# Designed miniproteins, single chains, part 13

Each design is a single chain, and the fold is of that chain. pLDDT is the mean over its residues in the fold that is shown.

## One batch from the design tools (miniprotein)

Design m448
Fold by ESMFold2-Fast:
Structure m448 (fold): chain A 90 residues (1-90)
Amino acid sequence: MKEELIKKAEEKLELARIMADQAAENSLVDEATSQGLRAQMERLVEEAKKLAEEVPEYAEEIRKKGEDILQRGDDATAAARARRAAEELA
């Protein structure tokens, strides 16, 4: 049912946000773990977008939310790299 597809897409976006936050935390101590979590975030967003294609009425909204999460992940990765560099200088 279309409501179930929207719910699954929203759940994948929720997990992607959690992965973005965890990637930021791990990049302070483990770059490889951070990169893996970021890859999971990107994959979850892609899966959510694909599910939303079956519900055209909401596809645009889910796509926009996914793009916002990807941007959050990029910003978190950049901030974490800057933080790590600062800690090595201290």
Scores: mean pLDDT 76

Design m449
Fold by ESMFold2-Fast:
Structure m449 (fold): chain A 61 residues (1-61)
Amino acid sequence: AAAEAAAKAFPNSAFAQNALGVAYENAGDYDEAIAAYQRALELNPDFALARDGLGRALAAK
């Protein structure tokens, strides 16, 4: 997917990792979404969108 390509091209981008998390979440791949959101927060701990996404993905499991 385009989000996966962006995350591969920009692995140090918290925004790209968050976009990857959203893509996995929409596909129902919650384990992959959790990993992507955690990576986004590792790159930017104050990234509210990734923190919110992580909470949603964890609750959906």
Scores: mean pLDDT 77

Design m450
Fold by ESMFold2-Fast:
Structure m450 (fold): chain A 93 residues (1-93)
Amino acid sequence: MEEKEEKADELVTEGNQLLLNEDYEGAIEKYKEAIELGTGDIKAGAYRNLGKAYFKQEKYEEAIKYYEKALEIRPDDVDAKENLEEAKKKLEE
């Protein structure tokens, strides 16, 4: 189980680099893999960043879905809450 958490953390790091390079499709793939392997905080972080990647693609419904999944694990995640509100505002435009 420890090896899966370590791999999940590596995948989140790789996804973050791809997100910074505006490779949103690559970032999404890495975060989805991290979600399959990770638990708790790593999984919540992967869901939040998956939501960010979808938000950058202007896929706001998908962004909302994954921010809500992050908040199911970490209800007090301020970044996920703020990003969820922003994605909801984009759907009203």
Scores: mean pLDDT 87

Design m452
Fold by ESMFold2-Fast:
Structure m452 (fold): chain A 68 residues (1-68)
Amino acid sequence: SAEELKERAIKTLEKDKEELEKLDLPEEKKKKILEAIEEAIEKLRAAEGDVEAAIREAVELAEKAAKE
């Protein structure tokens, strides 16, 4: 179901957030990626329509932050 896809995506992002905490990255870059992941999770939780599109947008947001 759409809700199951959404839940899976959120769990993946939360795991990425935990993994990020353990990485040896510059604090500024780590904070930027963390903020993007948190924003992506928030937007996913708020999504009531096209969940697949919401997941894609969330992933893209996190990826852009990771590129600095």
Scores: mean pLDDT 76

Design m453
Fold by ESMFold2-Fast:
Structure m453 (fold): chain A 59 residues (1-59)
Amino acid sequence: DAANPKLVVPRLSWRGMDMKKVEDILKTIKDNGITDISEMVKLLLPRGTKSDVKDILDY
């Protein structure tokens, strides 16, 4: 697994930023059965990335 040193944001960093939005993203992924990471990235726009989705899912 390649770590991106430019994006060293622990998953817990999301706690400082609108926890309800993080929960809403997780709920949307779960409720819609989204398995495509590209679709998940769209929920984090405008700055959503595949890594951000993984961090939120692991949270």
Scores: mean pLDDT 54

Design m454
Fold by ESMFold2-Fast:
Structure m454 (fold): chain A 73 residues (1-73)
Amino acid sequence: SLVEEARALLERHFAAVVEFQPPTAEEIAHARAMQPVVLAEFERLIAEDPERARRLLEEAARQLEEQVAALRA
């Protein structure tokens, strides 16, 4: 489902940040607290406009790939 794809993307994003730019304990706690909020808002968007939700998820995935590539350069 789109929600599962979004959750997986958030987890991949967090893993990439920890690998290349290790966050503080406070930043980790904040990011973890925000994940369910972001996912709840995305679930609302899926209910209202699933086509837009899919496009936003695809764009976010592309941005993550570009960010990871830049960090490796």
Scores: mean pLDDT 76

Design m456
Fold by ESMFold2-Fast:
Structure m456 (fold): chain A 92 residues (1-92)
Amino acid sequence: MIKELEEKIKKALEEGNYEVAARYLLKLGHYYYLQEKYEEAAKYYEEAIRLAGESEITPEALELLAKVYEKLGKYEEAEKYREEAKEAREKL
């Protein structure tokens, strides 16, 4: 499944389908989150935010980042990402 997600991300990026790529990056990040690999999950959520821009994916990914940083014990970063998620929703 991971290789299939990575291939789908690569294909979406090659086709310029950044929102589709961002959705697959959220799924890949969620996979790592369930494996308790929180640093890896954070990297994929950060990539999803970078690709998604001003879309509903961005505030969702920011809330997922906040959850990851809570699991890492980085509570100040978690609060920052929750506030960024709120601001991103208000600008949609």
Scores: mean pLDDT 84

Design m457
Fold by ESMFold2-Fast:
Structure m457 (fold): chain A 77 residues (1-77)
Amino acid sequence: SIEELRKRIYEAVSAGKYEEAYKLLLELWREKGYMSHAETVLLAETLLQLGYSEEEVRELLRKLGVPEEILESIFPK
C-alpha cells in the first residue's frame, strides 16, 4: 500500500539506508506514476536530516522526475 511504502521510506532514511529509501521511492513513483508536492517536501526534509546537502537532495529529486518549479519552491534561490 501507499501508506506502507511511505512508512518504509521513512524508516529506511531514519536508519541511514538512503539507497534502500531511494529504491522504495522509485517503487512509490512507479505505482502512482507521479510524485506529489507534499511527498517531495517530506522526502527532501528527511534526506536533509540524514546529512545530505541541498545540492545532493536536488540531484536525487531530479532523478525522480520532479519538475523544476517544484524544486525551486522547495529550494528557493
Scores: mean pLDDT 75

Design m458
Fold by ESMFold2-Fast:
Structure m458 (fold): chain A 117 residues (1-117)
Amino acid sequence: MKEKAAEEAAEAAEEAGEAANAASAGKGPAARRAAMAAGAAATAGAMAATAARKGGEAGAEAGEAAAKAAKKAAEVAEEAAKEAEGEAGEMAERGAEEAKEAAEEAKKAAEAGKEAG
């Protein structure tokens, strides 16, 4: 079960990273801020996946910290996307949506890592 949760978190992190790269082509500070935040959520999501695969107490603690970081990054991406306009705004909004998904999957991976067995 923890391997499946780790796989889903890694996949969501990859999608958030791709969306962040696309959003980074957008012009304006809000679009760039959203892209940077989505990239941070992708990185944190990947860390949560790694922690879940490790398992044990240390893995659970690391996964929980990574999931919290992903959630904060997704919130920043969502706020920044609201300020972005036009095509850049559309790309930033997609980045924020993928970042939010990465944060949710990171949370699931962290929870799976806490379970014994």
Scores: mean pLDDT 75

Design m459
Fold by ESMFold2-Fast:
Structure m459 (fold): chain A 77 residues (1-77)
Amino acid sequence: GPSNPLLSQFSFDDLKLLQQVLIDNGAEFQGDIDGYFDEATKAAVRSFQRQQGLTVDGIAGPQTEAALIKLLDEHKA
């Protein structure tokens, strides 16, 4: 969405990796790993935000984006 500039600019491959990493970290994800930021991915982001103690809005604000990037770096490495 327009409130998620970093996630909206991610490639399909980056979004697929994000979806997989959210699942691996215990986020409830319903749907396919398709590289699209859909309602299922948004719900997984909300779950991640709860686990990290962030605002639960499903929107990748600066704190959520930083936490997701860190998680992706840990998973890719």
Scores: mean pLDDT 66

Design m460
Fold by ESMFold2-Fast:
Structure m460 (fold): chain A 100 residues (1-100)
Amino acid sequence: SEEEKRYQLWAEAEREVRKLFDNAIKALENGDEEKFLKYMEEIAKVYERLAEETGDPAARDFAERVKEIIEKYKKGEITPEQALDELLRAERDYRRRRAG
């Protein structure tokens, strides 16, 4: 069904993003800020794709929020650890919005 297809797309995106978050955390632990940035950009791309495939505005808003976090990080307004914390909060907000 359409509902089952949307659920599968969401579940796949969530699994992919969890892996990207794990990789981002490892990059920070190793002091690899370039890889950390790359993983943040890939997280944004996953949710842009999910928004395109499902029409979910919450997924689009999350992708835009991730891009805002990336820009703040690039400008030196936040630390890598603060960027990761903001990403985790944004993902929590996305999941809450999807559940409501």
Scores: mean pLDDT 85

Design m461
Fold by ESMFold2-Fast:
Structure m461 (fold): chain A 56 residues (1-56)
Amino acid sequence: SEEKMKEALAEEMRKFGYSDEEIEKLFENLTLEEIGELMVEAVEKSSREPFEEALK
């Protein structure tokens, strides 16, 4: 369940141009819930900006 959610989020992040290393860092620094919220915001903005701010 969690692994499937993680893979689904990773696929969406790859669509925004993130590498596997960048995605792994996001999962190490943020919860799946936090990443899900950022993904919703990124889709709404059609932008990587929410993730870029979270990686600072």
Scores: mean pLDDT 76

Design m462
Fold by ESMFold2-Fast:
Formats: structure tokens, sequence, C-alpha cells
Structure m462 (fold): chain A 60 residues (1-60)
């Protein structure tokens, strides 16, 4: 569970970085804020949802 939490956090961080690189700066900040909250709450399901949202935003 802790390893899964860390892996999801890194994946979401990478997606937020890609959003920022595409000029979607506000979306990247929102994703990072949600990610940090879910990570601090140890919410694996929340991180998975945030990852899906970030992936959608990257693909338009």
Amino acid sequence: SMKELEELKKEVEELAKQLHEQGKTEEAKEVNEKMMKAYNDKDVEGLKKIKEEAEKKLKE
C-alpha cells in the first residue's frame, strides 16, 4: 500500500509536469494541490482518480 501510494504520487507529479509544459499551468497547479492532499491523507483511490483526471486534461 505505501509503495503503491508512492508510485501513484510520482505518476501524478509527472502528469502535472507535462500539463505545465503544455501551458496548462492552472490545471497543473490544481492537480498538484489535489495530489498533495490525497497523498497526506494516504488516499490511494483519490490518487487514482486524480491520475485519470490529469490524463484526460493532457489528451484534451
Scores: mean pLDDT 85

Design m463
Fold by ESMFold2-Fast:
Structure m463 (fold): chain A 65 residues (1-65)
Amino acid sequence: IDAQVRTVADLIRRNGLLTADQIDALLAQGISRDAIRAVTYQYLNNNHQLTDANIAAAIAAVRAA
């Protein structure tokens, strides 16, 4: 979970909001849809910013699901 959330967060930090093609590529690599959704939710709800606290919140949300 942590590794998947970190991978999604790193991609968003470099490229901004993920395209459909980027999401499909992450899913093809075995990254869970829940991890992609959790990080995207934090990014959108924090004015397009991902802090370490927001990433920790995404990890917690995926673990709670």
Scores: mean pLDDT 79

Design m464
Fold by ESMFold2-Fast:
Structure m464 (fold): chain A 67 residues (1-67)
Amino acid sequence: SADAILAEIREQFDEEFARLPPTEEAAHTLIALQTARLAERLAAAGLSPAERAALAREFVAYAFERY
């Protein structure tokens, strides 16, 4: 499901973020990478553009709240 994909991407972001230096550049690079992976997986799952955009916004908000 889409929610499962989002949860997996969030878990992977948290795991990788904990291993990175605490710099804005490293955080932004990881957010961009995981956002791209999320978009690819959601498109492969057949979600509409509106659904994909909403989930991407949820992920980005989640990620930016973590640093």
Scores: mean pLDDT 83

Design m465
Fold by ESMFold2-Fast:
Structure m465 (fold): chain A 120 residues (1-120)
Amino acid sequence: MVTITESGGGTFAEGSSLTLTAKVSGVDFSSYDASWLRQRPGEPKQQVASISGYTGLTSYAPEVAGRATISVDFEKKTVYLNLSNLKKEDTATYFAQLSGLVAALERKSYEGEGTEVTVV
């Protein structure tokens, strides 16, 4: 069974920074793309950051570009999101996701239960 456990949420001051951590077990995730998604109150889930397991290339949503960094520690099987200069609009539940190609170019995705972030 694949397990993703997010941590690092809580209450943060506007203008501060945070580090979210997602620990992965049950799979060799070095072959997967890793992403951070967030769900703001009353809105659908949005992908805010991703890193390719194949190339190491990163991508960021416009709302967090220049403030966010996604990184992976393959030895520790951990995905990180660093987010700086926090805004009240960053208040959301944050989810780590692993996504990999399966046969016939179909993607298989694994997602954690999330960690809640409140910016005050």
Scores: mean pLDDT 82

Design m466
Fold by ESMFold2-Fast:
Structure m466 (fold): chain A 68 residues (1-68)
Amino acid sequence: KVEEYKKRIEENPNDARAYLELAKAYMEQGKFDEALEAIQKAIDINPDDKELRQEAMELVKKILEKLP
């Protein structure tokens, strides 16, 4: 799953949605720091996308609830 999204990013480095999907995959693996970095990259690529930002913020909230 992580490998699939990394391949999508290699083929299109501006695919902000692929970074959000990568973040979700990292969350499933318990890699919350990597997930947060992927979320930040998604926002950086498309900062004016309100739907992307809303989904990103929901993911950040879920990660923060699971961090020690």
Scores: mean pLDDT 79

Design m467
Fold by ESMFold2-Fast:
Structure m467 (fold): chain A 115 residues (1-115)
Amino acid sequence: IAKDYWLSQGVDKDSAEAADLLLSSRARQLIEAGNVYFSQGKYDKALEKYEEAYKLGNTLEQARALLNRGKVYEKQGKYEKAIEDYQKALELAKDSDPKLAEQAQKNLDEVKAKK
């Protein structure tokens, strides 16, 4: 959690929470930018945005970034990398977002059928 980092630097709890909210907001913006590039077939730029979102985001944003990165790898025929990303997205979403976990499981089952 980004909040744990800020607290370790001697930042107070309220400032750490504000920093966490800003990083979460930025991660969501990066996922959206990645989605735009993905829709345009600009896979390299989409991967870059999803990876940046993964580094900044909380657990759910990391799961969403991995799910979307897996979709890019699947479109590129990189099924092994897509499987790894979908499995990790499922693990991260499993206890916190059942709908996201179901989507990750569905994508995982579909990509395994292609491989």
Scores: mean pLDDT 82

Design m468
Fold by ESMFold2-Fast:
Structure m468 (fold): chain A 61 residues (1-61)
Amino acid sequence: ASLPKYVAVKDYEGKYPGELTIEKGDILIQMAEIDENYWLAYSEKKEKTGLVPKSYVEQIS
């Protein structure tokens, strides 16, 4: 089974070490849920893993 894919719905600049900077339209693969507000995700565009705020992404598949 493929991992769930998400799209960034708005720009986010990483504020803390380990966060991803993402742009609206970037494709993200959820790797793990860290807490209520953040996921560990893989950015296809940047080829990097990092924390993303859940409110900035929507599931696409």
Scores: mean pLDDT 78

Design m470
Fold by ESMFold2-Fast:
Order: sequence, then structure tokens, then C-alpha cells
Structure m470 (fold): chain A 78 residues (1-78)
Amino acid sequence: MEAEVAEIREGARRLTELARELGDEATVAAVPEAEAAALRLLEMRAAGADPAAPEFQALYRRATAVPARLAAALEALE
């Protein structure tokens, strides 16, 4: 769990750096919510939560929203 927490936080830091480099302030602002959602999902998985549950699915969407937004920004630059 500690290693997974560190990986999530490192990923959030890297995404923030990339978004700042691209001038995507909306994605920079969204990273903390995505990071919190990813950490919450990790806790729920450790507790044996049902991945089909609506709450789990909602958190999963929040956790993955930042990468999707960053991908869209990169496509706009190409």
C-alpha cells in the first residue's frame, strides 16, 4: 500500500508538471481531485470493496479524468 500510494502521488506530480508545461491550467487544477479519487480507490480495493458499485465507478472516472484531459490537450497541439 505505501508503494502504491507513492506511485499515485508521483503520477499526480508528473501530470501536474506536464500540464503546466502545456499551459493547461484546467488540468493542473483537476489533478488534486484525481489524486484524491485514486487514493480513495486504493483504500476501497484494500478493504475489499465491490468494483461494480456506483461509488467505486464514480471514483474511477474521477481518477482517470486528468489523463483523458491531458491527452486531449496534447492532440490539440499536434
Scores: mean pLDDT 75

Design m471
Fold by ESMFold2-Fast:
Structure m471 (fold): chain A 111 residues (1-111)
Amino acid sequence: TVTLGVYAKDAAQAGAAASAAAAQYADEPEILLGIQVPVGEEVTVTLPAGVEVSPVSIEETEGAGGSFRLRRSPAGDAPAEKTVKATKRMSLNLAKEAVDATLEADKKAAA
């Protein structure tokens, strides 16, 4: 697994850097890619063939960004280009984790 961070003040530069990083590590089985740009920007990332993108549970709550897990697919023609919308978001995964932790505590108390 390779972890990559891309930080830029404009979406075009972030997209170019992320595309170059994805191409450089195309042979890696799994890449964690974090992208941070100004709020409201969209980043276009060009992916090598056979790479799939999955969202990561951890999201940036401050600033504009997103984290994605890229995994090489042996089966497939991946699209050569993917658009990633990097905007400020509250992490619903953290809120869900807090709810799940409360439910697990209740389950253990009931057991």
Scores: mean pLDDT 49

Design m472
Fold by ESMFold2-Fast:
Order: sequence, then C-alpha cells, then structure tokens
Structure m472 (fold): chain A 85 residues (1-85)
Amino acid sequence: SLKLEAEINIALLYIGAAVLRSIAEHYRKKGDFEKAEEYERLADRVIEAADQSEKLLKEGNYEEALKLTQEAIDEFLREVKRLEE
C-alpha cells in the first residue's frame, strides 16, 4: 500500500530529524558550532519534507507523498555521509 509506505517513511523522517538534532547538540557542546548548525539545518529540511508529505497524504496524493519521502530519505543519507567525511 502506497499510503502505508508513505506513513512509515514520514515516521522515519521525524525520527531522523530528532537524531540529527541530538547530533547537532553533541557538536555544539564540543564547540563545533559550524557542524552543529549544518545538522540543525538538515533536521529542519527533513521536518519540512515530512510535513509536506503528510499534507499530500491528507489530500489523497499517496504516490506523490511516497516519492517526496523517498527523495527526502536519500538526501538525508547523502548529507549525513557528506558531514561525516
């Protein structure tokens, strides 16, 4: 079910954003303010994508919601890899 897959992905994006905020706090406590800000900005983008996907689900646009969540997950993984290199 496209709806169920999108709902699962939205939940994972919100969890991912919470993890990113925890990582940002860790870097901030270590004095790495630039890296902390990068993780905070990424968390904000992930939340925005999750919110937009949730809106699409409420409108019945399941395929578009799922596609947006998949793109957001791919960007999330790519950006975390970049920040940790």
Scores: mean pLDDT 90

Design m473
Fold by ESMFold2-Fast:
Structure m473 (fold): chain A 95 residues (1-95)
Amino acid sequence: SKSEELRKLAIEDIEAARDLLLEALASEDPRKAAQLYTAAMLLLIGAQIEAELNGDEELAKLLAELQKTAQELFAARDAAALEAAFDRAIEEIRK
């Protein structure tokens, strides 16, 4: 269904954003870290907008909460907590 395709795309965007944020936290180059962080946040923002446009309010809310969590955990430099938070979001979408 269109809803299943939307959720699959959201999971792909969340996985890509997770990997970019983990690479940013591991980077010794502040410019590279900033570029990776920006790319990750744009993926999450895009997924949220797509969910809103398709009327999936629960998915849109989850993506908005994940964006806030990502910002907080990235600022804290907590890679393990960030990975766990993203993995929990993916599992919630798969239910």
Scores: mean pLDDT 91

Design m474
Fold by ESMFold2-Fast:
Structure m474 (fold): chain A 70 residues (1-70)
Amino acid sequence: SKEEELKKLKEKIKELMEKVKKETDPEKIKKLLEEINELLDKMYEIDKEEAEKIRKEVEKEVEEHMEKLR
């Protein structure tokens, strides 16, 4: 179902974000963000509003993490 696919995508994005929060290497963070963006694009095909909401949450958390590393 679309609901189960959406749930799996959200769980994968959450796991990747936890890896981002533990990572200090900019190149590794970039690769993790590329994977997250691919999952967000898949989510957008299923639920545009939910994908946009999660994208904004990801962007906020990434900026907060990157600011702490500066």
Scores: mean pLDDT 85

Design m475
Fold by ESMFold2-Fast:
Order: C-alpha cells, then sequence, then structure tokens
Structure m475 (fold): chain A 73 residues (1-73)
C-alpha cells in the first residue's frame, strides 16, 4: 500500500499545492511510487483535473517533472 495516500488525497481535494509537493517528495524519499493509480483507475493528476483543482494539478505535474516523470492521464 502507498503511505500518506489519505493525506495526499485531502491535499488534492483542498487544492493545496505546497502540501501536495511535500507529500509527493516524502513518497519519493521513502522509495514509493509518486504517481500511483488510485482504486478508481485515475491517477493523482487526473483526479485533480476532474475536480477542477488547478493548483494541485500543476503541483503534481511540476514535482513529477522535477524527477524526470510525466503524470499519468
Amino acid sequence: SVPYLPELLKAIRDDDPQKVKEIVEKLIADGYDPDPVLPSGKSLYQLALDLGNKKAAEAIKEVLKEHGLEPIV
């Protein structure tokens, strides 16, 4: 299981870009997948887009890009 996932999902729903980046960096530091596919079949990025949460979506894209990754859509 992915740690911090409930906290990350809350940060996405709250459209909190700083908290999103903080939690994704924790996942990377701890050796976990920073772009997990959710039980719904959606990625974190797709969830943020579907909610209209532009700040969270941009934060996900930016932090993944800093680590050489493209967000799953």
Scores: mean pLDDT 82

Design m476
Fold by ESMFold2-Fast:
Structure m476 (fold): chain A 111 residues (1-111)
Amino acid sequence: SAEAVRALAAEALENKEPLVALAVDPRTGAVSEVELSEEDAEALRNSDAREQALLVIDRLAEAGALSPEQVEAARRLAAGERLSANTGIFVGVRRDGALGELAPVVDGVLG
């Protein structure tokens, strides 16, 4: 939910812990991870669900964590379309190398 993403962004900022964007294949469990900046965390804290999804999708795309087809599918899911997705997109806080709670950032993705 948007509230869960905002809470994780606030937690990361308050504790000075890395906030990470994750692209997860829900079928295989393969994970691509991108660290988000403090500016990105502040933006997520102040954004609705669609704005959060688009920011995270753009950061994962810039890092090469999503294929062009996955970017298109994720953006369409963020826009409220119902699609079969091969990749889940999440945000989480990393503490001492371990990922805590994950919040999904696009609708229609299983995770």
Scores: mean pLDDT 77

Design m477
Fold by ESMFold2-Fast:
Structure m477 (fold): chain A 78 residues (1-78)
Amino acid sequence: MEEYLKKGKEAFQNGDYEKAVEYFKKAIELDPNNAEAYRLLGEAYLKMGDTEKAREYFSKAYELEGKPLAAQLARENL
């Protein structure tokens, strides 16, 4: 898990966002509740211009951190 997060961060830092996505997905396979890995996946997709996937992974990270984005937005739309 930690090794894949480190490799993913290294790829992200080097501008290889496609490679970063691969490593962060492997980290999630080992720990599906790792909010950091989902957040980093969202950041990588955002850098690649895939804003839809970025939002999906950020929402998952927020849910795992106990900060559900959907619940926050629902309150603001009242």
Scores: mean pLDDT 75

Design m478
Fold by ESMFold2-Fast:
Order: sequence, then structure tokens, then C-alpha cells
Structure m478 (fold): chain A 81 residues (1-81)
Amino acid sequence: MSPEAREALYKEIEATLYLMKGTIALKQGDLEKAKEYYQKAIEYLEEAIKIGESSDDPIAKELVRASKEAKELLEEELKKL
């Protein structure tokens, strides 16, 4: 795995943690915290995309694809809040 693919993976892991926190907050009825955590998840996904796009590594390309899909879904969830 290239250094860029590894860094992009770490950013995706951070995004996943914030996504989980946002989902928990939403289930608890805390819309304010849910919005905050989803915004942070989107920011980490944007970083993962930026880093991953700098690499020709096939793993980095797959991470970019996954991050773009996750970002689109999170942006739709955020619009509902």
C-alpha cells in the first residue's frame, strides 16, 4: 500500500467513527450533535478523497470511490436534519 493509500484509509476510519457518533446522536434525538458529527465525517471523507487522488495505487483509487459514495450519502442525510 502506498503512503497516500494508507493516509486516505486513516481518514476514512476517522470519518466512519464520526458517522457512528452522528448516528448514535440522531437515535438519541440530539439533532445538533448529529449535524456536527456528520459534518466532521464529511470533512474527513473530503481529506481522504484529496489524498487518495494524489496516488496511482489501485487501493487508493478504490478508497476514493468509496469515500465519494459515502460523502454523497452523508450530504443527503445532513439535508434531512
Scores: mean pLDDT 86

Design m479
Fold by ESMFold2-Fast:
Structure m479 (fold): chain A 66 residues (1-66)
Amino acid sequence: ALATRAPSAEERKAALIARLRELGLDDIADAVEKIADPAKAVKLGGEMLLAHLEGDEAALAALLAE
């Protein structure tokens, strides 16, 4: 079997989407899911989550437009 102890970018994307949906952040989860590049999806998804937690609506809106 191919051993992967460090999660791949695809696995990180899937885990992030699952966590966002558990938190009820379906809009952010949908935005992350639409990003075809899993590494970019994880990066932007993390930035969207941080903007949401900080209450920075302008930053979140800008990230969702990507």
Scores: mean pLDDT 75

Design m480
Fold by ESMFold2-Fast:
Structure m480 (fold): chain A 85 residues (1-85)
Amino acid sequence: MAEEIIAQPTLEQAAAAMRAFFNEHLPEMEEARKKIKNVQDARDFVLEFLTRHFGLSPEEQQLLREDIYEGLIAVLQRLQDAITA
C-alpha cells in the first residue's frame, strides 16, 4: 500500500484514496446536511468543503454555484465512477 512518496498514483490508488477520504468525511457531510435548512446553506457548505479538500476546477465551481444539486450530483457521480471503475 502506498502511504507516502507517490508521484503519480494509478487510477486504482487514486480511487482508493478518494473513497477512504470520502468515507472518512461522509459523517461530517451528513451532520452538516441536518443543519442545512435551505439550498443556499447547502451551496455554501459544499462549495467550501470541496474547495478545501479537492481544489475544485473553475468549471466545477461554476456548476455548483449555479445549481447546487446538479453540481453536487455531477461531482459525486464523477467521484463514484472513478471509485467503481
Scores: mean pLDDT 60

Design m481
Fold by ESMFold2-Fast:
Structure m481 (fold): chain A 90 residues (1-90)
Amino acid sequence: MKEEIIKEIEEIIEEVKKEESLSEEVKEEIIKYLEEAKKAIEEGDYVKAEEYLKKAYELAKKNKSKIAEKIFKLQVDVSVLILKEAVEKV
């Protein structure tokens, strides 16, 4: 699951780079938040990852980008990962 989420983040970053409806400044900020989320997931800090994904989602949504839908799916996938780890830690 962790490796799959990291791949999803990398795919979304590439899609953000190609998104013609977003200004370069907005693209750079969304990519920055996605890269911080990726780093947090690699470190096992899922709470920090959710915070950065929320920032990326809000920025994409404010700019009416379809990227917001992809980030929302990613947020759901991270929430599922957190729940699985919490259940296993009992």
Scores: mean pLDDT 82

Design m482
Fold by ESMFold2-Fast:
Structure m482 (fold): chain A 80 residues (1-80)
Amino acid sequence: SEKDVALEYTVKALLAVGEAQDRVIALRRETRAQLAKEKDPAKRAKIEEELKAKIEEIDKELKEKLKKLEEEYKKKLEEV
């Protein structure tokens, strides 16, 4: 049914968002530990830039995953 297809999409989307949030939390924790040990301002700036780049990559991966889930949802709706 359309309701079952919508529920499946919603659950998968929420799980994808949760996984991305967990990855960001882990990266921030790791970066905080690295910055606590690093006194060189130039190296600290690079660590912060690497964190930003990794978060942007996670955001991009999440957006692509959500796009694929939406495409699967629309395809399943056409088949019902």
Scores: mean pLDDT 88

